# Ledger of designs, part 15: designed miniproteins, single chains

Each design is a single chain, and the fold is of that chain. pLDDT is the mean over its residues in the fold that is shown.

## One batch from the design tools (miniprotein)

Design m497
Fold by ESMFold2-Fast:
Structure m497 (fold): chain A 72 residues (1-72)
Amino acid sequence: SEKLAEAAKRIANALLKSMSLDEATQAVRQAVEAMQAGKYDEARKIAVTSAEKAGNPEAAKEAQRAIDELKA
């Protein structure tokens, strides 16, 4: 749960650079739910798609890193 919370914080901080708090919170919630279910590929798609829609490719890369580190 601690590592999951750290991953969620990293994803949230990345997304908040290009979207509202409400939008970032919703995307993080969906990604966290996928990660809790062991669906790391789904979590990655959610986070990356959200960052790309916000026009922030760097946020997409950071979200991928956070999820990959949690998956390991």
Scores: mean pLDDT 80

Design m498
Fold by ESMFold2-Fast:
Structure m498 (fold): chain A 87 residues (1-87)
Amino acid sequence: AMTTPVKRRELTPEEVQALVDELRKEGLSPAEIAWRIAEAAYERNPDPSKPQVGLTLEEKDALLDELIAKGQMTPEARAVYEEWRAR
C-alpha cells in the first residue's frame, strides 16, 4: 500500500506550537486559534459521522482537553486555550 499507518498520528507539541505561531501571524483571536487547533486534532482521526466544520464548542473543548492530558500542548498553546475557556 502507498501509505498504511497502523497507529493514529496525534498532533505533536511542535505541530500545535506551529499552528499557534502561524495563526497569530494571521491576526486571529485566541478563540479562533483554539478552534483551529481543535479542528487540526480532529483531522488526525476524523469521524465520518461528525464533520469537522460541524464540531460543537463542547466537542472542540474535549479535543483541546485531550491534547493537554496527553502533554501535546505547548505552554503558549495552552495559554491560547485558557483565553478561549475564559469566554
Scores: mean pLDDT 69

Design m499
Fold by ESMFold2-Fast:
Structure m499 (fold): chain A 74 residues (1-74)
Amino acid sequence: SSSADALLALLQRGAAAVARAREVAARVKTSDPEAAQRIEDALRRFGAAFEAGDVAAMEAEIDSLEALVDEAEA
């Protein structure tokens, strides 16, 4: 179904965003500890949304993770 395909795509995007966020947070932890902390906070919020099964919150936190990672790499 369209909904199942959308959820699978979101979960794949989430897995990629989490992996990249962890790598970037580790890399910038010494040079920009505030950026690393913001990424870690977003990772915790994503985990909470995932455990709650809140698809809309998961999507919002994935968008936040991607934006924070892009900011940290700028």
Scores: mean pLDDT 87

Design m500
Fold by ESMFold2-Fast:
Structure m500 (fold): chain A 85 residues (1-85)
Amino acid sequence: SLKEKAIELAKEAVKGDFEEFEEKTEELYELLLGTKSLEEREKVVEEVEKLLRELAEKDPSLEKNAKLVIAALKAALDLLKEAES
């Protein structure tokens, strides 16, 4: 599903090195852009945020990268919402 793919990409971005972080976040943006529904985009971002937060709680070394991915996705969602309004 779209959510499962987004979650996997987000985990890979958070756990990877800087190059993998950039690659996987780019794939996440493309996945979000390919989603036709604003409601689906919002649900994907919500699910990713929840899972990355849980991941950071289990492994605090991932907290900074998790926060960066979440912030980037929320910013992208806000920009898409503004552009489509």
Scores: mean pLDDT 79

Design m501
Fold by ESMFold2-Fast:
Structure m501 (fold): chain A 66 residues (1-66)
Amino acid sequence: MEKKVRSARLRALAIVHEGVVAGKTLDEIRAEVEKFLDSLGLPKEVRDEIVEEAIAFAEKVRADMA
């Protein structure tokens, strides 16, 4: 589980970076991350944690690109 969660986190951050570079909104990025995590069958608590972490990262990447 730990290794699967780590891989999911890394991929979620990659989805965020790709989305920010493509000019997607935070809501669009959130939806893409949620869709990806739903496909993996992770527990809701873990999915929610990764989504919030990914959105915080998206906000930082958007600020750094400005």
Scores: mean pLDDT 79

Design m502
Fold by ESMFold2-Fast:
Structure m502 (fold): chain A 55 residues (1-55)
Amino acid sequence: GMEAAEESRRIVAEGGGDRAAAEAAGHQALKMSEEGYSEEEALRKARRAGEDVAA
């Protein structure tokens, strides 16, 4: 949950994403974890959500 959200925000921010992209990534990671996805899957989906916002 929270660890995936924090890691997702950090990955997007370090990759040059803005605050909105990082927050989208964090939100998606929490949602995926709550729905029972693995940490790896949550991080992957969260990163994509951040990239979509950054684009």
Scores: mean pLDDT 69

Design m503
Fold by ESMFold2-Fast:
Structure m503 (fold): chain A 74 residues (1-74)
Amino acid sequence: SATVNAFRKYLAGTDFTEEMIQLAADVFEKSARQNNIPITEKLLQALASFLKDLKIKTPALIVSASQLATAPDA
């Protein structure tokens, strides 16, 4: 996925795991598709910067959100 590859570049050298990058890419692709927002390289760069800022300020919330996104359908 182009989104995953962009996030790997922009989140390189951070504590984001491959699993977190994949989840972020999937969530943003779904959200953009539902809201008819074109996915551009510039948008992906801005979103990656936002993710870095959120993780620095609220790491526990990021972890919790990632766990919820990967929870099996019960």
Scores: mean pLDDT 69

Design m504
Fold by ESMFold2-Fast:
Structure m504 (fold): chain A 89 residues (1-89)
Amino acid sequence: DIESIVEEINKLLPDITKLDSRLKIIELLAKLKLLDEEVAKEQEEKVFQALLEKRRASSPRPPLTPEELEELRRLFRKVIEGEAKILSK
């Protein structure tokens, strides 16, 4: 469920709205559908880094822990894999 994953992402990035997180995930999925595997990975990483940069810019708080970064990256991959599986059916 994309909505619950967006809520988990927003939990890790409280300065980013649920709508912004959702739009970034949808944008990433649309790009991945049209790009080859290497370019798709590059775009996925750019979207991920953009979300981290936005959080960093909005607050002087410490950055996400390595564990939180890995969890956020895992959630992104889970959405991509889940949606890709649905679209391939």
Scores: mean pLDDT 61

Design m505
Fold by ESMFold2-Fast:
Structure m505 (fold): chain A 82 residues (1-82)
Amino acid sequence: MEEKKKEEEKKFELDLKRAAQAGIRLMYSYITGELSPEEIRRLAEEVEKAVEKAKQKGITTPYTIIADLGLAAARKKLEELE
């Protein structure tokens, strides 16, 4: 049980790290306009899936916080386009 749990935790942490990296990119793009609206939507969808899985498992880390900030930036940018 412990061995399997450690492997699953490591995989999940890597997935959350990737979501945080995407979140940073979304925040940066909010300032610079580097990403198209279509790219923002695609990246935000990937980040949201990872954050929702973490919340369902009761997991909150610096990575999920960074990812949530990126999602907030993406949502605000897309709202301005409507």
Scores: mean pLDDT 77

Design m506
Fold by ESMFold2-Fast:
Structure m506 (fold): chain A 68 residues (1-68)
Amino acid sequence: SILEQLEKLKEEADRLEKAAISKGDYELAKKIREVRKKIEEMIKNKSTDKKKFNELAGEFNDLLNEFL
């Protein structure tokens, strides 16, 4: 389900935020946190919007590539 995918994406975002903080990249950590907040809002609202999920997953992947 989309909610299961959102929960997984939230966990990945939380891990990446912690990794960025551990490296002293507070600017990147802030960007990751903003994406995580959007994911948490979708979970809270029990959203099944596949397009919005794909947009957030894309934003997360861009930040993951910035970290790597």
Scores: mean pLDDT 87

Design m507
Fold by ESMFold2-Fast:
Structure m507 (fold): chain A 103 residues (1-103)
Amino acid sequence: SAEAEALRQQLIALEQAAIDRLQAELDKNKDDIKKSMDLGSQLVGEASNLVATRSGNPSAAILQKELDLQQQRVAYIDSGGDPALQAERQALLQQLQALVAEE
């Protein structure tokens, strides 16, 4: 649907924004490079879990939940790894997994 396509495009844009912010964090924090690397490793693991739970034809509801996760991902990078935001993202991932399993 047109709604699902619009959500997909927005999700792609947020994925790129998250990458750009992570690279900016690496550049500014030469003395805290390990923290940026730890964030990167965590985000790669989460991306792998998301790919494993995606359906081939995601509904608008699934795409909206992925969008929510990517918005929280950007906020998490901006916070420098706030554990509260990490917990929220894990809850959203579990909700996404439940939605995919119901299809």
Scores: mean pLDDT 64

Design m508
Fold by ESMFold2-Fast:
Structure m508 (fold): chain A 74 residues (1-74)
Amino acid sequence: MSEIEKLIEELRKKAEELIRQGNQLIEQAKDVKDEKQRKELLQKGQELIKQGQFLLQTAEALALQKYLEELKRR
């Protein structure tokens, strides 16, 4: 059964996409001359990166829990 591994991969894939989108917004913000608009893009970009990092940590926690569970089962 590889469903859990597929779920972990999907979480990592979503996280990578969110981080990529966040980084693109931050790069776009550097090209914006309006300070207010630049700040909004930076904040949105950072929120996407934080969400992506949270998903990565969730995927890692699931992988670690599986590893520990297998150790307990010997």
Scores: mean pLDDT 82

Design m509
Fold by ESMFold2-Fast:
Structure m509 (fold): chain A 84 residues (1-84)
Amino acid sequence: MSEEINELEGKALRALREGDEETLEEYLKKLEELDPEVAELMRAIAGDGEAREKFLARLHEFIDRAVENSRNKLSMEEMEELAR
């Protein structure tokens, strides 16, 4: 159950990020059956242009940091392997 909710949340967040309102609505309806509070929160964010933009900007910053950290770690591991 929790894994299904997390997967639907991830798909809804991706649709929100990509501006795919049809896909977002589909996943939000599924989330309403499993976790109506999360679905309501996401609808509120998606329905408010300013809140949506702030949320997406913060999400992009988080993803960019995670990607940069992963690149740096992978680059370091690859360099350690080469230094063998």
Scores: mean pLDDT 66

Design m510
Fold by ESMFold2-Fast:
Structure m510 (fold): chain A 88 residues (1-88)
Amino acid sequence: MEEVIEELKKLPEEKKIEVGRRVAEKLAELSKELSEEELEAIAWEAAEILEKAGVKVGRDPSLPKPVPTEEQKKLAEEIVKEAIEETL
């Protein structure tokens, strides 16, 4: 996770925006296969990674924070990593 955040921080602003867009696209595709609860957990973790790297993400702070499983955390990290690699 920290390594992915540091790689994302190194990108210029235009590329950070592109990574955020690609992450959103990947989450939209996943929504066809996953339950709403699973998608929310993965999306929240991905948003946290993006936010820590300085990418603006729209998440509602009034909603209870999902508790992602280790597999969901890994999937969120992989989604962000793939988006970075596809943007480079």
Scores: mean pLDDT 77

Design m511
Fold by ESMFold2-Fast:
Structure m511 (fold): chain A 86 residues (1-86)
Amino acid sequence: TEEERRRREEERKVEEFKEFMREVMEKARKAIEESGIEGLERLAKEYEERGDERMANMLRAMAGAEEGLRIMKESSLKLEEESLKK
């Protein structure tokens, strides 16, 4: 049925999206390693200028996520420090 064909197409799109996200994560990680969050924002701007709006938007989202992860790691490190200090 059309419903079953739609479901197969949705499953395929989900897998393609996962692959796209993995590529975004890989590019983001390299940019951050080379220039930090500024490098990631610069990369996003380059993709935007290139007309790759999807990639640019995801890279900007990753910049926000990276800041969130840094806050989370810092909080976790402080908790570990207090536990080990005695």
Scores: mean pLDDT 72

Design m512
Fold by ESMFold2-Fast:
Structure m512 (fold): chain A 112 residues (1-112)
Amino acid sequence: MIEVDSYLEELEKLLPKAPASVQEPLAAFLKAFKEFMEDPYDEEKRKALVEALAVLAKVFSQLPPEVQQLVISLVVELLKLYPELKPDLEPVLKTLAELFPDNEELREALEE
């Protein structure tokens, strides 16, 4: 959990620096992520996390590059902790991989 906590802390520090158009989706993602980590077997929290990430993915290109990489790293670490989320997150990961085809973390997360 040390890596996940580190990425969450950095994202919270960068949230005020993000464009206003992405602050709400990013804040919603961070909230849903924290709630999911509190109870990862709660289906409503799992659904909220997947939906929040899907909304964030639609505006992902508007995020600062530093925030983009931190979100990718956080999602990759989430999949390492909870591989059962891969089917629910795969459409979002595929969208991110199309935006960042040279990103090794995304490429490795999509490989089995």
Scores: mean pLDDT 78

Design m513
Fold by ESMFold2-Fast:
Parts: sequence; C-alpha cells; structure tokens
Structure m513 (fold): chain A 93 residues (1-93)
Amino acid sequence: MEEVRRELREMSDERLEALAQVLAAKKAGRSHEEILKLIEERLKKGEISEEEAELLKEAIRFVEEQEKRGLSLEELEEVLEEVLLEREEEARR
C-alpha cells in the first residue's frame, strides 16, 4: 500500500489523469484488451496524441501490475484520489 502511494506521488499530473481514466473504464467493466482497443481507435482518429496514448497504455500496465500484487480497483482508486487531493493542496500553497 505505502509503495503504491509513493509511486503515485512521483507521477506527473498527466500520468495520474491517465490512471484515473483507466481505473474508471475498468470499474465500468471494460477489460484491458477493450481499453487498449479504444486507445488505438482514438489515436487513429486523431482524438488523442501519441504521447497521451502512451500514458494510457502505461496506466493499463500499472493497473495490471497492482492487480497481480493483490490490490483491488477500489483500493487503487482510493489511493489515487488521496494523492490527487494532496497535490491540489500543495499547488495552492
């Protein structure tokens, strides 16, 4: 748990946003393959940049790794929300 929180604190805002999008899609019942296909389709249509597509693919791999470590999607979402709130507070100071 503490290791995941540390990793999230080291991520850029763009990486955290990509992770939030992937978690939302997985909670909606989408598989890794379905999310990957959606990313590729959006990239092909020019709806997202290659850089954004890479961040989303990294987020898929990160979520898969955490699930293999026994973390639930709900636990990962809670840690992500906590880190995002901490970052917003730091930006105001």
Scores: mean pLDDT 80

Design m514
Fold by ESMFold2-Fast:
Structure m514 (fold): chain A 75 residues (1-75)
Amino acid sequence: SGAELVAKIKQEIDELIEKFENGEISRKTAYERIAGLLKEANAALKAGKITQEQLDEIKDYVNEAVLRMSDLELS
């Protein structure tokens, strides 16, 4: 289902953040893999496998992940 794909992509993003924070992969590698997941999500939308709302949920999750990896101080 679309919900299963959203959950899978979120889990893969979480694993990439963990690997980056543990020094197992570079920030560049993490960003490249996240871009691949976004491409997969966009392809799923085009194929009717997920909704626009589910794609927007994935994009929001990616934005939060990027902020976390960028080490931006929360004011």
Scores: mean pLDDT 83

Design m515
Fold by ESMFold2-Fast:
Structure m515 (fold): chain A 100 residues (1-100)
Amino acid sequence: AEEEFRRKVEEALAKAEEAARLAEKTDPEAGEIARQGLELIRKGAEDPSKFEELAREGLSLLNEAAVRVYTVDKAAGDEVMRLLAEAIRLVQEALRIKEA
């Protein structure tokens, strides 16, 4: 139960971290926004009671970074968006485990 939640959160963090690194390589400002989003998801991982709220806010910032990357480099932006979609899926899976 707790171990399953932690695994899904860790997988989501890995995808979010990949997205943040790619954003940073493409546009430093997008990288800063993505790092802020990643930090919120990390804070949520440390406090399960706030996970849903912090993960939503963090994913929103990652989406903002993805849009910015897309305007600079479409291929990089598409890849950041793909990683973000995977992170969203994993966060949803983690929330289902928590509510079960």
Scores: mean pLDDT 84

Design m516
Fold by ESMFold2-Fast:
Structure m516 (fold): chain A 94 residues (1-94)
Amino acid sequence: SYIDELKKKYEEIKKKLTPEQQKIVDGFLAGEVSVDALIDYMKKHPEETKLVLEYVKLKLEIRQIEDQFSVEEYRRALEAFKKFEDYANKLLEE
């Protein structure tokens, strides 16, 4: 199924991330870490940008498909993600 393919990609990317990368992304998606704190982490670790961006995208899509978000939680997550994605894309263009 499509969700099983996404979960496989998620597990493959997760294995490539450090515990620090996993913790900050998981905290961000849980609303415990602000988007500004995630951006500050990426400013210090620009080489990690592609993997972190892919991990956030996959986890958001999986949570959306599994109906793990309320409408309000999903809207807030998308708004925060958009700010992060815009920053990450700038780093990837440089």
Scores: mean pLDDT 76

Design m517
Fold by ESMFold2-Fast:
Structure m517 (fold): chain A 76 residues (1-76)
Amino acid sequence: SMKELQEKLEEARKKVQEGLEKYKELFFKSVEYSMLAIKYSVLSLTENKEEGLERAEEYNRKSLEYDKKMEEKLKE
């Protein structure tokens, strides 16, 4: 029936939207941490060499963790 088809389409839309929202969150977190890693890498060249490098490494690691989560989502 047309009602069953419409209900399935609405469920499909909700699932796609929820998946896109979750993927978008992971993507922006990866980008955010990548940009922070760049920022602290640059700062390590000027004033806070050791602290800047440690923070850059931490943020780069976090960015890679979110990249892996996105790759896992693409494999689903």
Scores: mean pLDDT 80

Design m518
Fold by ESMFold2-Fast:
Structure m518 (fold): chain A 65 residues (1-65)
Amino acid sequence: MMSEEKARKAGEALSKSSVGGGAAAGAMGTIDSGGNPEIGRIGGELAGKGDAEKGAEGLLQGSRA
């Protein structure tokens, strides 16, 4: 599972990134969840909308399920 601190830190880094925040969040979620593309997709969507920190928190919540 992804820790809350790790997820928030990733979201913050992605929100400061000028390129591909949604794609990076999606990839992270998929890898950390053991290949669960739905968690990656949710994180990617939120990050792509310019809310990368919220996307990372969504990935943390999903990885707990």
Scores: mean pLDDT 55

Design m519
Fold by ESMFold2-Fast:
Structure m519 (fold): chain A 78 residues (1-78)
Amino acid sequence: MSSIREMIEELERLLKRLAKEKDPNAVTVGAAYLSNLETVVSEEDAIKRVEDILIETGLSKEQAKEYVEKAKKLVENS
């Protein structure tokens, strides 16, 4: 089985949980999810997937975009 796919699925579940709970660690998990997802899909598709998850957990479109920008900066500065 693909370890990368399993990691992406685990990170997606963790991101949904932390975002719903308003946990500050959600940004760090979102960054890990985004960076791993970008290895299998385009950056644009990865970003849209993260935004969709955050909107599903109750964030506004504006809040989801701000979150993704913070997550991207964590990936770029790590």
Scores: mean pLDDT 78

Design m520
Fold by ESMFold2-Fast:
Structure m520 (fold): chain A 87 residues (1-87)
Amino acid sequence: KDKALADAFIAIFDAHDPAVAAEARRLVAEGRSLNAVIIESLRRAIARDPAVALAAATAILAYLEENNASPITIDMVRTMVRLAAEA
């Protein structure tokens, strides 16, 4: 469940920003919640490159919707997509 979503999230980010993916892996290893990992990683990605962050966040949102992820997680990623688009 959460591990499969975290692994998919990290894989999508690794394709777009390997440095953010490495940080996400570290947060998961520290036992941070999936939502905390997603928020921290996407905030960092937006600060680094908003266009890359938008592409990654959009791909993550599509994956979460297709795999019936928690509505809270989906809404959170939708907010991050909007923030990346506005940056």
Scores: mean pLDDT 80

Design m521
Fold by ESMFold2-Fast:
Structure m521 (fold): chain A 107 residues (1-107)
Amino acid sequence: SKADEGLRRALRERKPTPVALGILKTLKEAGRPLTASELAKRLNLSQSTTSTVLNMLAEEGLVEQEQRKDSKSRLYRLSEEGLKFVEEVEPEYEEHRAEIEKLALEG
């Protein structure tokens, strides 16, 4: 979709959307793999929105997915590239914190 193309372009240009940056930062702060449901709850987003953005982040190599054998739920973790990306953009994350918090409240 056009939204998917826009997010992928923003990630390549090192200008992530507030939602994408919020997900990456939350994974870094957790220090452990999280499900889409756990991320949605922490960020007050819908599971659908969270899963869509996580899939795009995985396609760009910023998060890694694993499927549990006994569950349809997937775990997501920061890749090495994802961690470097967050560290690179973290100053901008702090500048955009209010915008990220607003989006979390609107989900």
Scores: mean pLDDT 71

Design m522
Fold by ESMFold2-Fast:
Formats: structure tokens, C-alpha cells, sequence
Structure m522 (fold): chain A 66 residues (1-66)
């Protein structure tokens, strides 16, 4: 659910910034990862699995944006 993903939004924004994404794109990128993560969150019963899935999605999204 959105509530399970919300704590990771600051970490996702920080990760995208570290990868060189412009400041004005950070919120949009983090929200897009969160939206994709929400579709699979119900299948991920640990925080570690959810975190791994979110950052994997972020990496793939960043590759598509480049």
C-alpha cells in the first residue's frame, strides 16, 4: 500500500539525486517508482524485499530516462 512505500520516498529522492537527476525531476521519479511498487507491495511481506524491489525499479526507470 501507499503507506508502506511512503517511508522510502526520501531515500528514493536522495538516490536519484546521487545518480545526477535534476532537482525538479526528483519528486516525479520517486512517485513513479512508488506507483509501480504499489502494484507488487502486497506480494512483498518483508521491508527488505520491498526496499530491494523499489530500488531495482528506480534503477530501471533511471536507465529508461537516460
Amino acid sequence: TAARIAPYLPDLRAWFRAQGLPRDQLDAAARQVAARGATIASFLNTDAQLRQALFGTADRLLAQMR
Scores: mean pLDDT 78

Design m523
Fold by ESMFold2-Fast:
Structure m523 (fold): chain A 68 residues (1-68)
Amino acid sequence: SLSLEERKVVARALSEAIEKLRNGEMTLDEAIEYAVKLAEERGKELGLSPEEIKRVVDYVKQVLENEL
């Protein structure tokens, strides 16, 4: 399971990417790239380790690639 801090990063990255997808502002590939970048930047700001950032990024990619 993801930690609370990892969950916050995932939730924000996914919500912003999904909104841009729903509004037609981004393709799926562009939204995945955007969400990954956002997750990496937010994770670093919150002081997540490189290993924790990788978990967040992998989860975000998995959700966008398999659920949408």
Scores: mean pLDDT 82

Design m524
Fold by ESMFold2-Fast:
Structure m524 (fold): chain A 84 residues (1-84)
Amino acid sequence: EIPSYEELAAHLDRVIEALRELLEELKKRNAPEEIIELIEEVIRLTEEIRELVAQRTPEALERALELARRATELLEKLNDLLRE
């Protein structure tokens, strides 16, 4: 079963909120600027993905997939930084 556009959009809204909460917590803990910048870029990409999903077109979904891959690469970098 493929999730509906509405379900995908709702899931992305929850992810964006969780990332914003994480960013706020990291700023309070004086996390390194590199980590803060990575989280901010992931939030930006996720918000763009959310807008593309809302368009409900195959072309927008292809673009959203490209951005999702980029966001995943940034999250992998973040995970590596947080493990050290």
Scores: mean pLDDT 81

Design m525
Fold by ESMFold2-Fast:
Structure m525 (fold): chain A 87 residues (1-87)
Amino acid sequence: MEKFEEAKRYVEESLELLREALRTGSAEAYAEALRLFRRAVELAQELKAAGDLESVKELEEFYKRRGEELYASATPEQLAAALAAAE
């Protein structure tokens, strides 16, 4: 479960940086959020290659649930409003 917990940590850290990037308009924070997200994806692929499909499925469901609010279902204006409400 070490890689799963590490991937989940990268997801959470990426989302926090994305929140800061959208709140402050920081391109650097946005770039760092994407870097951590890509690292989480890499770890998920390693879990899949190792046959840990349960952890991969759980991580995908976690990403989908969190992403529905922040990425897939929101315009930039809606994301900014949601982040303002969360802060």
Scores: mean pLDDT 68

Design m526
Fold by ESMFold2-Fast:
Structure m526 (fold): chain A 97 residues (1-97)
Amino acid sequence: MEELEELLKKAIETRPELKEELETLYNEVKEAYEKDKSSENRLLLEALGELLKYLVTKEKSDLDRFLYILDILKKVESLKEFVEKLETLLKKYLEEE
């Protein structure tokens, strides 16, 4: 969690306009994991971590890892809303580049 919080802070410093959306998604993902520490919710945390890392690094390898995990999460019906939020954040980031 401390590493994820540090990545969140760095991502916000890189894209201040996404602060509210990043903080909201981070809190929702953290709450989902705290309520149910399932393998699916662990993958959700990992996907968020890779997305935040990509927003800081802009490296293709970080984006590729995020997209790989996201494709797995798309098969989990209960996480559909989180998948849509992650895709929306990535799209907003890419549209501003």
Scores: mean pLDDT 81

Design m527
Fold by ESMFold2-Fast:
Structure m527 (fold): chain A 83 residues (1-83)
Amino acid sequence: MMEEFKKLLEELRKEAVKKAEELAKKLKLNLSPEEFEVLVLMFLGHLLIERGITELPPEVLEELEKLAERLEPALKRLAEELA
C-alpha cells in the first residue's frame, strides 16, 4: 500500500511539475527553486483531488506536513509575487 501510493505520487508529481512549468512560463514568473516546489505541490494536491484521493496515509501526511513547514517562507514569498 505505502510503496504503491509513493509510485502514484511520483507519476502525479511529474504531471504537477509540467503544469507548474507551463504556468510559470505563461505568467513569466521568476521563481526560486523553493517557490517552484510550492507551485508543484499545489498542482499535486489539485491532481490528487481530481483523482478522488481525499485521504492520504498517515505516514505520507506527516511527510507532507514537514515539507510544508520547510517551504512556508517560500509559500509566503510566492503569495506576495502573485498578489
Scores: mean pLDDT 72

Design m528
Fold by ESMFold2-Fast:
Structure m528 (fold): chain A 95 residues (1-95)
Amino acid sequence: MKEIEVETDGSPEDVAAALRRAFEEARKLPPGGEVLLKIKSTAPGGRSFVARFTVNEDGTVEGEFFSAPASGMTQEESNAFADEEYERLRAELEA
């Protein structure tokens, strides 16, 4: 398992760059390898979230995206959500 934490201004471009970085790191792992990505927004009103990348037996990479479903979440609440989901996924992978 590889862990990546990124702070971003919440722009779609920065988010895409962080996701691409996590995907490229996952591609370097053997089948069954996992990458956890936590993206924290530094911009007011920006969203924070977690992504999980899994390397399948055929060497393809599958991505799962974990974002808060609620609208109107503050940046602080969004950051807390990302921290909670990251720890949950980390614990699941260590079990």
Scores: mean pLDDT 73

Design m529
Fold by ESMFold2-Fast:
Structure m529 (fold): chain A 97 residues (1-97)
Amino acid sequence: NKLREEARELYEKALEAEAKGDIEEANRHLAQAVRLSAEALLTEAGVPEEEARRIADEIGRLVLEALQAENAGDLEKAKELMEKALELLKRAVEAAR
């Protein structure tokens, strides 16, 4: 719940930064919002807190790298990184069930 609230605040900050044209700041806030959302989902799915945090950190890192690749025009790399992040989340949630 607290992680979801913090993620929502970061998502709102990302939208504000995007509206101002601060794409770098928007991407940082968005990646951190995704990280916190992933940690909340993993914890709710029954993943131990320390493991959930480690997986969420990796997901957030991959998402940030994907957003940076997209900004650099490397759409294929951005897609690959995003697919890796989604697969990590799905596998961790499924394994916890």
Scores: mean pLDDT 86

Design m530
Fold by ESMFold2-Fast:
Structure m530 (fold): chain A 100 residues (1-100)
Amino acid sequence: ALPEFVPGMSEREFMLLALQSFRQKIEAAKTAEELKKVLDNLIAFLEWVAENSPDPAIAAAARAAAERLREIQKEYADNPEKAKEEALRLIDELIALLEA
């Protein structure tokens, strides 16, 4: 589950908690089917951020990440270990952007 929004939490703090939660779920995925479900949920979350974030840099990064995740699912449909590696790398890049 995504962490719940806490009153007084910044958008950046909420996104960091959400991305950390997705990272843990991706690491825990043991099958291609489990990984696909987690990545589909992450894509939906990132698309929501892209449409709703007041920060154009965050919105652009979320949109690019959602598009890249779709390409990862397409390119590595038969290689879930590589899909997982690439998805984790992308999440780590987003976390680094939000921590800056």
Scores: mean pLDDT 82

